# Designed miniproteins, single chains, continued (3): the designs that were tried, part 51

Each design is a single chain, and the fold is of that chain. pLDDT is the mean over its residues in the fold that is shown.

## One batch from the design tools (miniprotein)

Design m9765
Fold by ESMFold2-Fast:
Structure m9765 (fold): chain A 58 residues (1-58)
Amino acid sequence: SPVEQTQAEMDRARQRSLTLLRQDLTAQGLSEEDIEDLLSRSEAQMDRYRDRRLEATR
C-alpha cells in the first residue's frame, strides 16, 4: 500500500493522542505556551521515532 495511506491513518491516531496529552498537561497546570511547545516537540519526535512513541507519549 502507498505510504500516504498508512500515514493518513497514523496521523489521525497521533492527533487524537496529542489532544488527550494536551488535556493531561493542562490538568497539571502548565501554561498554554509550554503545552504548545511540548506538543509540537512531541509530535516532531513521534514522527521520527514513531516506533518508540510509547516513550514520547508517556
Scores: mean pLDDT 70

Design m9766
Fold by ESMFold2-Fast:
Structure m9766 (fold): chain A 78 residues (1-78)
Amino acid sequence: MSAREQLEAAAQEFLAELQAATPEQQKVLEQIAQDVVNETTQAWKDSGGKMSMDEMATLAAELLRQRLEEFRAAQAAA
């Protein structure tokens, strides 16, 4: 899969969780989205702006999937 396809797939998973979420869960998911954007932006800055768009998309997709897995695990444990 291309980096763009990976990011689109992760975004679709996020949107599905958001649509099924309670208002309380939606707030947590919004924070996850903000954290992924912030971490991806920080990684780009730490690279001195040397990360490609594909590298940023891959990182964002991986972070989003990881945070969604953690969110699902936390919800299952509650």
Scores: mean pLDDT 82

Design m9767
Fold by ESMFold2-Fast:
Structure m9767 (fold): chain A 94 residues (1-94)
Amino acid sequence: AEEEALRAALRAMLDRAVADNSLTPRSVAVIERLLAGASVEEIAAELGASPAEREAIARFAALLPAIARAYAAYQAGDLEAARAVEEEALASLR
């Protein structure tokens, strides 16, 4: 299912970013909440996000369907396509 693929993709992306020390604790909290099914509004409210941070969270959340498709490509062996979407998503939270 698309939701299962999305959760797997986000978890894999989070694990890699944590291993590479490329995300702040705040960015990790955003991804963990998205994995738990929280909305952009709920995440922004809980973190006390600025308007700019809220826009970044919304931009990242808008990439979730693309992340699910990239995970499907990754499962099919298209590692470059998966990596490109992952890097774009992570850059939006930096």
Scores: mean pLDDT 71

Design m9768
Fold by ESMFold2-Fast:
Structure m9768 (fold): chain A 76 residues (1-76)
Amino acid sequence: GEAERLLEEGERDLREGYALLKSDDREDILRGIGLVIRGIGNLITAKLLAKKAGDEELAKRVEEVAAKFGLDLSSI
């Protein structure tokens, strides 16, 4: 479903984005910032869609993935 796709894309974007932020290259850092922003947006949307669908297990998985990156989505 869309929520699962957004969770997978958000986690991928955050992993790639945070890796790029550790680079000494300006272009990599700028790309990393964009990926982190997109990844956060995708995880928020994934949790909202999972909650709307009544998928409590998926909503919890999104929250746990976000927490691994230091993001608290427990209030969403």
Scores: mean pLDDT 90

Design m9769
Fold by ESMFold2-Fast:
Structure m9769 (fold): chain A 61 residues (1-61)
Amino acid sequence: ARAVAKVPETDPVVQRVIAAEVERLARERGGSAEYDEATREITVEAPDAATAEELAAIAAK
């Protein structure tokens, strides 16, 4: 399953920290995450939709 969320943070350093944390959590749960700096979107892939949405929501805080 796939979920996409925008990172509201404007600081590029903090954006990278958020992206790295979500990528780590996704890997721990058998998935992956990718951050697009141009759009400020993080794309999360996980075995189930609830996990993908939960991880994407962390990036949107």
Scores: mean pLDDT 77

Design m9770
Fold by ESMFold2-Fast:
Structure m9770 (fold): chain A 76 residues (1-76)
Amino acid sequence: APERVELELEVSESDDPAEQQARAEAALAEAVALAEAGAEVVLTVIDRDAKVKRVLTFAKVDGRPRVVAEEVSELP
């Protein structure tokens, strides 16, 4: 079975914009690298200001990392 890795990123207007961008870029790069290595990666992005949760699933398809699923839901 493919190895499953779960990553989480929370974003907020109250965070430093440069630090928030760096965290987002790092999380995306890690997800792509893990998918390239053959893992199934579930990246959950929580946007508290927009009240939205995004779940992106990355997997290697035809030898390349791809986003294979995306789910968006509202936070209470």
Scores: mean pLDDT 78

Design m9771
Fold by ESMFold2-Fast:
Structure m9771 (fold): chain A 97 residues (1-97)
Amino acid sequence: KVQEIVDKIGKLVTEKLRELLENETIPDEQRLSVIARLTAEAAKELGLPDKVIELEQKIAELNDRLIHTPDPEERAQLEAEITKLVKELNEELNKIG
């Protein structure tokens, strides 16, 4: 059931991004933040709780920070925080069934 939700979000994000790109030019540096916003919109549209949407947004922000972080100690801290939030997200998604 979690995989079905993930697949539906992915499809909606792809559709929303395609529609947005038909009308707007998105700079590469803003693409990840736009995808994160569209993911939150798709999750809300599917009726996911605010807590799930907040967790997904925070995970996306930390993943973006991780990609731009060369320091091994900072990377380890970010990976630990991401792992913690992913666990919280899975617990919230399991409550939905």
Scores: mean pLDDT 74

Design m9772
Fold by ESMFold2-Fast:
Structure m9772 (fold): chain A 62 residues (1-62)
Amino acid sequence: MEEGRKLGEEIGEIAKELAKEKGGDEAREEIEKKYGEELAKLSADQADEASAKILEGLNEGV
């Protein structure tokens, strides 16, 4: 995925479900392990947009 928003929305939905099952801290750590390298390949603007969507998902899951 090349668009930060799309990637962030998809990961955010996964993060929401993980946070509901495992709690926010464990969900965040799992997301960082699985998607950290993909996020690092994004431009700064795309990474900021993706991070905002992921954080939104994590917060909604708890």
Scores: mean pLDDT 76

Design m9773
Fold by ESMFold2-Fast:
Structure m9773 (fold): chain A 85 residues (1-85)
Amino acid sequence: MSAIPEQAAEQAEGLLEKLKEEAKKAKEEEKPKLIEQIEKFIEDTKKTIEYLRETFPDNEKAKEAVKRLEELLEEAKKLLEELKK
């Protein structure tokens, strides 16, 4: 199955929203597991960006999806830094 660019961005956004909600209510003991989940999200999102760039290089919707995924990646990195404090 080829990733649909719009769907990939939408799924990533939904996952990050769940991680942000978990972060707001996370107890100290839960933070290490949440950090691991966010690090996995960052890695998976990077792979999705690479896949979209390689598979749909001339597709405008794919370019928009990559732009959105890059923004989500930056948000995830900020969330990770906040949890490590």
Scores: mean pLDDT 81

Design m9774
Fold by ESMFold2-Fast:
Structure m9774 (fold): chain A 81 residues (1-81)
Amino acid sequence: GAGADGAEGAGAARAGDDAAAEKGGHNSMPQATPAEAREGARLAAEGGAEGDKERAAKLMQQGSPSAAPDQARLGGEGAGL
């Protein structure tokens, strides 16, 4: 059928693909075909389990202050004010 609902179409594909790449699952399979990886991602999105870990990873990334040279270098000063 024609896929043009608006919400879940892009979200499902993105959640599965992004979760697998970020988690390091299917992206570590150089021998696997991209078609199999895409099918796995979409199937995971249908269940929702794979999408859950993607959200967790995003929340973790937004809390990575160690990358800030000012906070890590100066030791407690840099940003905020």
Scores: mean pLDDT 47

Design m9775
Fold by ESMFold2-Fast:
Structure m9775 (fold): chain A 74 residues (1-74)
Amino acid sequence: EIPEIPAEVFEELERLWKEAVEAYKAGDYKRAIALLRELRALLTEWGRKTLSEELLAQAEAHLQELLAAMEKLA
């Protein structure tokens, strides 16, 4: 009985991730970091409603590691 993430929210998460990857490839690490922070905030908000506590914690940990790695490049 775990509700799925709404399609609109999932599309926004995909958009933010794709834009962050493209910014990273372009060497725009500040933009990539900003986009990843937005993605993390949206994932946390909807993850609390849709994901198990364990899955949310894992997703947040992975995003935090990725964000920290990119901050070292900025």
Scores: mean pLDDT 73

Design m9776
Fold by ESMFold2-Fast:
Structure m9776 (fold): chain A 81 residues (1-81)
Amino acid sequence: SPLDTQLQQLQSQLSQLSTQIAQIIGQIIVLSQKQLDAERRGDKKTAEKYQEQIKQLREKLDELSKQVDELKSQISSLKSQ
């Protein structure tokens, strides 16, 4: 049915967003370790570069998390029809 097709499309989008979120979390973990290592060496300039990259990734993560919440809401609404 058209409803089943739409539900499958939304579930596919949710899976794609979940994968992207997991990848960004992994990147933040790696960069956080590199920032800490730079701080331990007294390399403030390199630490600040990693901190800025982490900030940008966290902002992207927040945006994707909002999209996940919106998709979950849409899926729940469609299942109630």
Scores: mean pLDDT 90

Design m9777
Fold by ESMFold2-Fast:
Structure m9777 (fold): chain A 70 residues (1-70)
Amino acid sequence: GGGPDAAELEEQIAALRAQLEELGVSQRAIDGLVEAARTYESDPERAAELLKEAEREMEKVYAERKAAAA
């Protein structure tokens, strides 16, 4: 196949993007994260770190929104 982990990475990126869109994160910020992850597609460990960082940001936004709504 073209890129051993590329398909899994793209799938994770798509899922993360959908969740960020639901949180109301701007498309510009989402596009930045996607581009950063794809820029490291030849370095899967770096791409995985970027995805984990984005996941932490999602958890943070969820926690902050829940606190603000309470």
Scores: mean pLDDT 68

Design m9778
Fold by ESMFold2-Fast:
Structure m9778 (fold): chain A 74 residues (1-74)
Amino acid sequence: SELSDLEKLERMLKAAETLAAEGVPASFIARLVAHELRKYFPHREDLIAAIEAARSVEEVLALLREAVAELKAA
C-alpha cells in the first residue's frame, strides 16, 4: 500500500480517538481496530489479541500508542 506501517498505525489511532470522542463503546472500537490490524498487520498476533482483550477505550488507545512508539523506535 502507499501508506507506511507507521502511517497506518497512526491513522488507526486517530480513528479510534475520534470514535472514543463520539462515545462509541470500547468493544466496538476494539473490534474495528482488530479487523484493521488483521488486514495490515496479520503477523502482530500479540497486538491483535491484546486489542481484543481490552476492556476500555483507554486500553485500546494505550495499546495503539505503544505500537506507534515501538515502530518509531525500530
Scores: mean pLDDT 86

Design m9779
Fold by ESMFold2-Fast:
Formats: structure tokens, C-alpha cells, sequence
Structure m9779 (fold): chain A 90 residues (1-90)
């Protein structure tokens, strides 16, 4: 069983990345969508839908890799998604 606070923290971090991208890199549609999918994965995990959380987080990783985001932002998106997968599978 995962801490609700940890999952919420990951979702808030993803929301921050989404807002930052929308303000400074609005043409990075794949990066923005990756951040949104991480938020949706966190919501699914909070609802107990571990399978959906894993599916959404894996999709976010692929979008982040294909995005025009900086390498640092890509790494942050991938890290957040991988943490959600680890929590859903553990």
C-alpha cells in the first residue's frame, strides 16, 4: 500500500511540469500530453486501478521520449512515470 501523500506529490510535480511547458514551450504538445498522462496515472493509482496507472505511465514515457522537451524535462517526466509504475507493481 502506497502513501497517498507520495502519489499526490508526484501528481503535483507533473502538474508543475505541464504548466511550465504550456507557458514556455507551448508547441511541445507531446511533452504537455506526457505530463497530463502522468497526472491521470496518479489519479488511477489513487482509485486503486493499478493496471490503468501502469498503462498511462508507460504511454507517458513514450511521449516524453518523442517530445521536443529539453533532456532534463524528458528525464523528469520519465522518472515520475517510472515511480508510478514501481508503486503500482510493488
Amino acid sequence: MLSTEQIIGQALRAIGLEIDLELYQPDDKKGIEAARLIVEAAKALLQGDREKAIELAKRAIELAKESSSSEKVKEELIELAQELIKHAEG
Scores: mean pLDDT 85

Design m9780
Fold by ESMFold2-Fast:
Structure m9780 (fold): chain A 73 residues (1-73)
Amino acid sequence: GPDALSEEEIERLVEAAKKAIENVTGSDMEKARAALTVLNSSPYVLSEEDRRRIAEALGLSEEAKEYLIKNLK
């Protein structure tokens, strides 16, 4: 498959993850888990670069971003 998703696909994934996060009142780690559930429900296997781009867009703590990047499929 391609090494990277399209800009539109990245934006859709970021928007879906942000909507999941908006419903979480807990820690950045709890927000990362909510985002992970949504992102892992997608049919995409994300490259390291795509995972980093998505994680950076979510405005989470460094620990939560690392958790998200490490646990994406």
Scores: mean pLDDT 77

Design m9781
Fold by ESMFold2-Fast:
Structure m9781 (fold): chain A 57 residues (1-57)
Amino acid sequence: MKFKSILEGLKAVAKTFGVEVPEDASPQEILEGVLEQMEKNGISFQEFVDAFKKEVE
């Protein structure tokens, strides 16, 4: 439950940040894409947390 909700939220945030998320993407690939977009666009950890909370479902 918790892990699946986290993974779904992470995928939603990744897409919001413009990350390409393949249907079979590993959690590692999704997280790497999110981190790259955060660094590239100067997105803070707090902004990520706020986006993730909104997308938990």
Scores: mean pLDDT 72

Design m9782
Fold by ESMFold2-Fast:
Formats: sequence, structure tokens, C-alpha cells
Structure m9782 (fold): chain A 105 residues (1-105)
Amino acid sequence: SLEELAKYAKELLEKHGIKARVEASAFPGADELTEEGLKKAREAIEKVIEELVKNRQPGRTVTDAVEVTSKKTGKKYVLLVTASIDARTGEVTLVIAVLPPEALK
């Protein structure tokens, strides 16, 4: 599911004419999300990319966080989507991270 989300993000960025490095990682056991979790993740990716394309100022960072559920365990996690524009090079990086709620506070 993370590979699907990374591919989706990369394809959406390419549709906007953005060449980006896309990275996805998950806490062990959080790599497979429910269908509702995947839908929320796609919506977060779309929101972050839409905000990024409105203003591509070098050095800008756009982030969104959504609650997602593991398909295997039923446990809740936080999916964080962060897109950053390098201030010096203009290179775009988008990171998708699935983290336990405890990792945020």
C-alpha cells in the first residue's frame, strides 16, 4: 500500500510538471492500511500537492497529517505527508510516513 501511495504521489506531481523525489516509510505493522485509510492518505497527498503548486517558493514546506488504520491489526496510526522545496536547488521532495501516534508527542 505504501508503494501505491508513493506511485500515486509521484504521478500526481508529474501531472503538475514537478519532478520530485518521493519516499514512503512505515512503522513495522503499519505498511498495510484499510481501504478508508488509503482513501484518507490519497486525499492528504492531493491536499499537500495542491497547496505546494499554488506557491512554489524555494524553501517552502507543506505538511498534512491524517489518522489511518492498519488492515492487519486494526490499530490507529498517523500518516504524515510532507512536501519540501529545497531553498538552494528548488528540488522537490515528498515524504509519506506512517507513524505511531506516540511518535508525534
Scores: mean pLDDT 82

Design m9783
Fold by ESMFold2-Fast:
Structure m9783 (fold): chain A 94 residues (1-94)
Amino acid sequence: MVEQALRLLREALDEEDIFLRLGLTNVALLLLERSKPSEEQKREAIKLLSQLREKLTAIARELSKSSDPRDQQLAKQLEQLVKDIDDLIEKLEK
């Protein structure tokens, strides 16, 4: 499961469609939460999660400037996902 989660995180980083990126990320987080990664796998996961967090935060900031309610709602979903990523990084570092 850990190797599948790492592959999904890499795919999410390269994915240009934000809804597919959200889907890939959510599945990867679920798989990581339910697995016991090695120290090497934890380091790789933290690296990929940190890169993804930065990209999602940037997208959320731009969407939050939009007057479109759909963009504002998507920004809130991305902000929640960033929080979920931060929580998982903290858990993996323990």
Scores: mean pLDDT 86

Design m9784
Fold by ESMFold2-Fast:
Structure m9784 (fold): chain A 83 residues (1-83)
Amino acid sequence: MSIGQLEKKIDKLVKKGLKLSKDDPKMVETVKQLKETLYGIIAQIRASTDPNKKVQLQTLALFHIISLGSEIFLVERMNSRRS
């Protein structure tokens, strides 16, 4: 996956998470914290010249994206049951 594709995926999930959690300040804070973590990993990928380090950081970013996606999925599922 390219860094640009990874950033787009992060942006989509963050935007979706913030929309779903607009009435929940605690969830907004959780989404913001994961965004900070993910962008920190992206910065490290961009700064690294080691191919092995880049692969490790991409794997770590994908893990956090899956984690955020799971939280968003649970919130979306709860909202689907209410309306």
Scores: mean pLDDT 76

Design m9785
Fold by ESMFold2-Fast:
Structure m9785 (fold): chain A 85 residues (1-85)
Amino acid sequence: MAKEVADLSQKLLDEGKVTSPYSAAMAAGAYLAAKEGDFESAEDLVKSGKSTLNGLAKNGRLSEEDAKRDIEAIEEAFREGKREA
């Protein structure tokens, strides 16, 4: 699992789908948890990612556009994981 999260996180960063290692790890974790049928852990990762990124945007530490993009990537990763479960 840890290697799979790291490998998928790097792929998401390389493809420019997320703007930070944090968002990449949250998206990769949500996808893999959902794919394994652990929807509770996957939903917690989506919720935590959205909360953190929205908080950073509200404090001016991240653009609203980057926060929205990263949140959409995390939510899409969760949906794909559920589809593959």
Scores: mean pLDDT 83

Design m9786
Fold by ESMFold2-Fast:
Structure m9786 (fold): chain A 85 residues (1-85)
Amino acid sequence: MKLSEKQKEEIKKLIKEVESKKDEIPKGAKPDEEVFNTLKYGLTESKKEEEQEQAIELLKYLIDNKNLADAYAVSKYLKEVLEKE
């Protein structure tokens, strides 16, 4: 992950929020592959601050708008990336 330590701490807080709401995800809800790939790139691979900030804001938007299936899929991936560092 190419985020600053401050951004990594923010992501860890967002992951915990999503994990606390995992039981609210509808059964059979499928995450959007394009949304997942956009967030994966912005949060784990991009070195551009603007792209990183846009990805963080998109993840916040998904959580705030109860799009928990997409938020949970990305959070699971991000948690694995953070645990490997």
Scores: mean pLDDT 81

Design m9787
Fold by ESMFold2-Fast:
Structure m9787 (fold): chain A 96 residues (1-96)
Amino acid sequence: EEALRRFQELVEKAIEALKNGDTEKLAEIVVELLRLSHELRRFGVTDEALDRIIETIKKYKEVTPEDVASAIADAAQALGLSKEEIRTLIEKVRKA
């Protein structure tokens, strides 16, 4: 429930940042989505590997709408959302 609420809030913020062209805010949101996915899965990517990905995003501060969509899809899958729910979210992100 708490993880789903955090995810929904991040998706809403991502759509708003995309509409505003706020690339720095989008990079921040992608980082939080990656952290949420890692927290939910609790395996696969090590903390060190996640830190390297986060540092890369922070250094370049460049994220595309497709990077945002991918981060949202990964977090939604980790939360157990259906393919239809994920598709609907991705369509909303791409239309922003």
Scores: mean pLDDT 74

Design m9788
Fold by ESMFold2-Fast:
Structure m9788 (fold): chain A 120 residues (1-120)
Amino acid sequence: SEDEVIKEIEELGKKAKEALKKKDFKEFDDNLSEMIELLVSYLVSNNLLTDEEVLEISELLNKIKEALEKKDLDGAIKYLEKLIEKLREIGKKNPEARRLLETVIKEFEELIKILKEIKK
């Protein structure tokens, strides 16, 4: 159900935030990737996401992963912000998924705030 997916995403978001506080970028990326896999799986199962949109999200996740592996926090922030923009576009097309997408966007905005604090 959507409520179960939201709850799982919020728990993964909490784990991602704790990973960032420890500067464990591998654990951060693992939790971020799982959040997106849950979101994409739900949206695809409900016919709310195109193959092109799935590919675009996957490409942004790969760029975030590469930036984090290189400890390029500016790159990670940039691609995470682009991912948020893509999720907002999907939400505009699919009002039925708005609550789930708003939850994910909020979690990602909180992760960006922590990344910016680490960079200072």
Scores: mean pLDDT 88

Design m9789
Fold by ESMFold2-Fast:
Structure m9789 (fold): chain A 86 residues (1-86)
Amino acid sequence: SFVEEYMKEMAEKALKYSHLYDTEGAKEALELAKLIEKDIREGIREAIRRQYAELGRSLTDEEIDALVAELYALEEEFRAAREAAA
């Protein structure tokens, strides 16, 4: 959600400058932002899943989502990452 919101803001910023390029370019920027967000989030989810599996525990998607949400609560570190990604 937090990373999704940031990527969405970046895509909206690109769309705001549509006077500098066409609608297709803006659409590609939005789609790329979605793919990057999905890849980052999936990597985090897989890391959590594997760590718990090594401990003999299987997590549901809901449990993994809750743990991801806890990680995204570290707003200060993720804010720095957002600015670096811009």
Scores: mean pLDDT 65

Design m9790
Fold by ESMFold2-Fast:
Structure m9790 (fold): chain A 72 residues (1-72)
Amino acid sequence: MEEDREKLREVVELLGRLGFSPEKIAELQALIDAGRLDEAKRRIAEHLGLPVDTSVEEILAKARELLARHEA
């Protein structure tokens, strides 16, 4: 649970660097801070075009891949 929380915080940071709006980042951060990790995970997966049952580790890997391409 705590490890997933840390990974989701990293994903939200990467999404901010990808140009997600401050309002969207604040919404996702609030869900994580409230411990609503499953809801935060589903919303992030939807934004990345991934299945809602995608693991936190797979979401993090996808966010890192997208950022690498964006910064190229």
Scores: mean pLDDT 79

Design m9791
Fold by ESMFold2-Fast:
Order: C-alpha cells, then structure tokens, then sequence
Structure m9791 (fold): chain A 67 residues (1-67)
C-alpha cells in the first residue's frame, strides 16, 4: 500500500509513459515533490506539483515514497 502525504518526495521505480493528457510521464529514478494530494483514485494519485503548477495523475505502481 502506497501512503503519500504533503511534502513527500516520490521516486519513479520505472519508466512510465503517460496514458492520458492528465497523466505524468516518468523516467526511472526521477523524483517528484508532492506539494498536495488533491485526490486518490483506484491505482492513481492526483497530486499538485509545484514545479509544473498543475495537478497530475501518477500511477501508484510506478513510484515509491522517499522517506
């Protein structure tokens, strides 16, 4: 179970190509700072990313939380 909170850094476990325009594409080892978790769906997190000034969908299976 992936537990994500505000201020967490997510690290991409694998390359992920966005499946929809709302998705974030990831490169393995890329780190993403979670400014805010705005919604959570089955298998996806909707997170506000400060660097992009956008809410993006990130697949839970493609990332881990850096503690």
Amino acid sequence: MLVVKEGDVLRALKNYEAQTPADLSLKEGEEIEVQRVVHETEDYLGVYIKELDEVKLIPKSAVEVVK
Scores: mean pLDDT 76

Design m9792
Fold by ESMFold2-Fast:
Structure m9792 (fold): chain A 64 residues (1-64)
Amino acid sequence: RPPLSLEEAKEVVRRAGRELGLSEEEQERAAATVGKGNPASELARLSGQPMETVIAVLERVRAE
């Protein structure tokens, strides 16, 4: 797959957050880590899901 722009990567993180049951505020917090930290670890922390689950959701959302 081609690399994502910063805005596209943030949108992927927001969509993954929605699927993980996060609030809009939590989705934005996770998206804000794009380019500054690890969005997958923030999604795992906010959702309580294991990293394997979060990565699977991110990969699926990115493929859509």
Scores: mean pLDDT 81

Design m9793
Fold by ESMFold2-Fast:
Structure m9793 (fold): chain A 58 residues (1-58)
Amino acid sequence: MITEEGLKKAAEAAGLSVEVLKKSIEDALSEGASEEQVIKSFEEGLSSMGIDPSLLYG
């Protein structure tokens, strides 16, 4: 699972706020996406921006 520290580091590296990422997760979950699907989308997004997605895990 994503750690809170990892999510913060990834958000800062991408120039996003942690609040924006958390809201995106909540919105996706309310629309029927699983938490794992949202996490995988973030990993792919980070990779496409040249950011190491392993950052999300610590």
Scores: mean pLDDT 74

Design m9794
Fold by ESMFold2-Fast:
Structure m9794 (fold): chain A 86 residues (1-86)
Amino acid sequence: SEEEERILEEVFEYANKKIDEKAKELGMSPKAKETAKKIFETYKPQIREFIRRKLAEGKSPEEVLEEVKKLVDEMIDFIFDLINYN
């Protein structure tokens, strides 16, 4: 749906900004930062499905966006742990 795609686009803009900020804080190379973004991109279908499900449950687009941002924060932390400590 149009709402699903709008939320997905905003979530990915949010995620890319968070990855840029966290990579800067940790002094990560441009290559490591791009790797984090690529790993995050592989989860796009799962994020889209989460958005679809939450909208189907009757949540507002604003509520869904905030829930997805929290999920994205956890995913980014996990991805950075994989890159830096594995």
Scores: mean pLDDT 86

Design m9795
Fold by ESMFold2-Fast:
Structure m9795 (fold): chain A 108 residues (1-108)
Amino acid sequence: SELEKKAKEYLEKGIEALKKGDYATALLYFKKAEELFSQIPELRAEYLFARTVVLLLESRVEEAREVLEEFLKVVPEETKKEWLEILKLAAEIAGDKELVEKIEKELE
């Protein structure tokens, strides 16, 4: 659908900005992606991924941990490694060492 295409475009732009160290732009695009994915029940993993990144970039680390646990239950095997590496980067930016270690164990 057009909504799904737009949500995925925002997600890709958010990831690109995050990797470049443009955290303000990353937060803006991840929030846009989260809002659109919230309207698409079939893309639950994408929604939880975007929301976890938003919460980490906003330093809302306890809420991010709760959403991450839900994400881990639904993330597709094919995308798990790629998305966990992005979540690890967001956790490092948030300064949550315990969450970084938890994500590293999921990547082993």
Scores: mean pLDDT 90

Design m9796
Fold by ESMFold2-Fast:
Structure m9796 (fold): chain A 86 residues (1-86)
Amino acid sequence: SEVEKLLGEVLRDLGRVVRGGGPEELEVVRERAEKLKELAKDDPRLYKAATILIGYIQTLLAQQEGDRAPELQAQVRAMEQEMEDS
């Protein structure tokens, strides 16, 4: 139950960060997923879930460090400017 509770917390934090967080927040979620993986080492299903989550977070971090970061920042600024008129 404690490991399942931590999985729920990691999933909620990941969802929040994907919607509006930066790479520093992704690293915090990754650290929590690594702790989940260690705690779940005797549970094959939870261990596999934690491993998949870590892989997904690593993919998101790599995408943010890539050539698309300036383009994504420009899109966010454009959306912020449109919202200021509301």
Scores: mean pLDDT 70

Design m9797
Fold by ESMFold2-Fast:
Formats: C-alpha cells, sequence, structure tokens
Structure m9797 (fold): chain A 93 residues (1-93)
C-alpha cells in the first residue's frame, strides 16, 4: 500500500530528526511537509484539490502550534484536517 509506505518514510524521517535533537515545532513541520507531498495536486491542475491541500496544511500547522497552548482547539483543528484529508483522498481515488 502506498499509504503504508508513506507512513513508514514519515516515521523514519521523524525518528531521524528526533535523534538529531530537533524540537516539536521542527518535527511538526517535517510531518506537514511529507503529508502535503504525498497528495501533490500541482500535477493534476485540479484547483479544488489544490485548495483542499492548502487548507489541510494550514489546519495541521495551526493545530501543532496550539497543541501546548490550547489542546482542545488543537484537537478540533486536527479533526477538521482529517475531514479535509478524507475529501482529498476521495477526489484522488
Amino acid sequence: STKERIQKLTDELLAEAKRRGEDDITLGMIQITVGVSSVNASKTDNEEIQELEIEYARLLSRSHMLKDRDPKRAKELLERAKEIKKKIDELLS
């Protein structure tokens, strides 16, 4: 499964960054970058998918920034990001 392979690569990248002593913000940015790259809509010229990818990245970034300051809000943003990701996956399938 492509999804399983991407998850393994993400886990390996995060483990490597953690070994190097990177902070949670840097780890979050790496995770966002890998996640966005896995659904690269720029190759399809589909404006709708591109908008959803941007929104997904924004929600993940905001959620990670709020994780320690407002955990409840961070969870709400993460749930919304999961819904956007599901829509992207459905449009790409």
Scores: mean pLDDT 66

Design m9798
Fold by ESMFold2-Fast:
Order: sequence, then C-alpha cells, then structure tokens
Structure m9798 (fold): chain A 100 residues (1-100)
Amino acid sequence: MPSEKEIEEAYEKGLKDVEELLEKGLLDEEQAKKVKELLEKAKKALLEKKYLEAKIYMGDALLIIAESLLAKIPDPELQEEIRRAIEKIKEEKKKLEEKL
C-alpha cells in the first residue's frame, strides 16, 4: 500500500510528466489542465484510501494522454498500439466503475 510520501512523490512526477508532454506539443493547454485536475483528484482519493476511485481518475488521465498521442503521432503501427492501450484502459475502468 502506498505511503503518503509515495503518493506525494507519484503526484509530483505525474505533474512533471504532464509539463514535458505539454512542452513537446503532445498535449495542449486544455488537455494538460484536465490531466492535472484528474491527478489531483486521484491523489486526494488515495490519501482518503478510496483506491477504486483513485484508479478510475488515473484511468481518465491516461485516456486523455493516450488520445492526444494517437492524434499527434504519425506512425501507423504506434497508433494501433495506442488504440489497443486505450481499449484496455476503457475495459479496466468499466470493471472498476461497476464495483462502485
């Protein structure tokens, strides 16, 4: 189980990763803002031991990132891998939401 310190460190890393994607043009400003909001919600849920809700918020954040990468990466083979990753994230999220 993650400690409060591990949760804070993961959140800070997530924010840095979002800033790097924004600087590389792989996220736009609106997408970056929405991902940061979802990371904050996931952090709060983890601190409250609401692990299921935290996992759903993380899934939403990853979907925004993956959809943006799919739109901006011109490689058809990478696009297919990203689409499969999106489908897997959506299926896992659906299973988690059914438990709420």
Scores: mean pLDDT 82

Design m9799
Fold by ESMFold2-Fast:
Structure m9799 (fold): chain A 98 residues (1-98)
Amino acid sequence: SDETEAVRKLVIAQMLFIAASASAMLYERHPDDESLREAAERDLKEAVKILKDIQKKFPNNKKIQKDVKKLAKKMVKFIEEHPDLASEELKKEAKEIL
């Protein structure tokens, strides 16, 4: 169902954000390991892409749209607290979800 697809995509975006957060924490402990920064940025980019896809495909699902915005707010705050992990373009794209 459309609801099942929307929920599955949201869970994947949430898992990618958790993975990005873990990579960011490891990067703070190992600042010479650029692969950790790159992993965090990659996972953040994919999470934003998935959230934008959910907004386009499921506009009538009010609950999922609310959850998408809630996750986007957490991601924007995370990017603002970790300015080295995300481009200004990615930050702008995440803010556009709000």
Scores: mean pLDDT 87

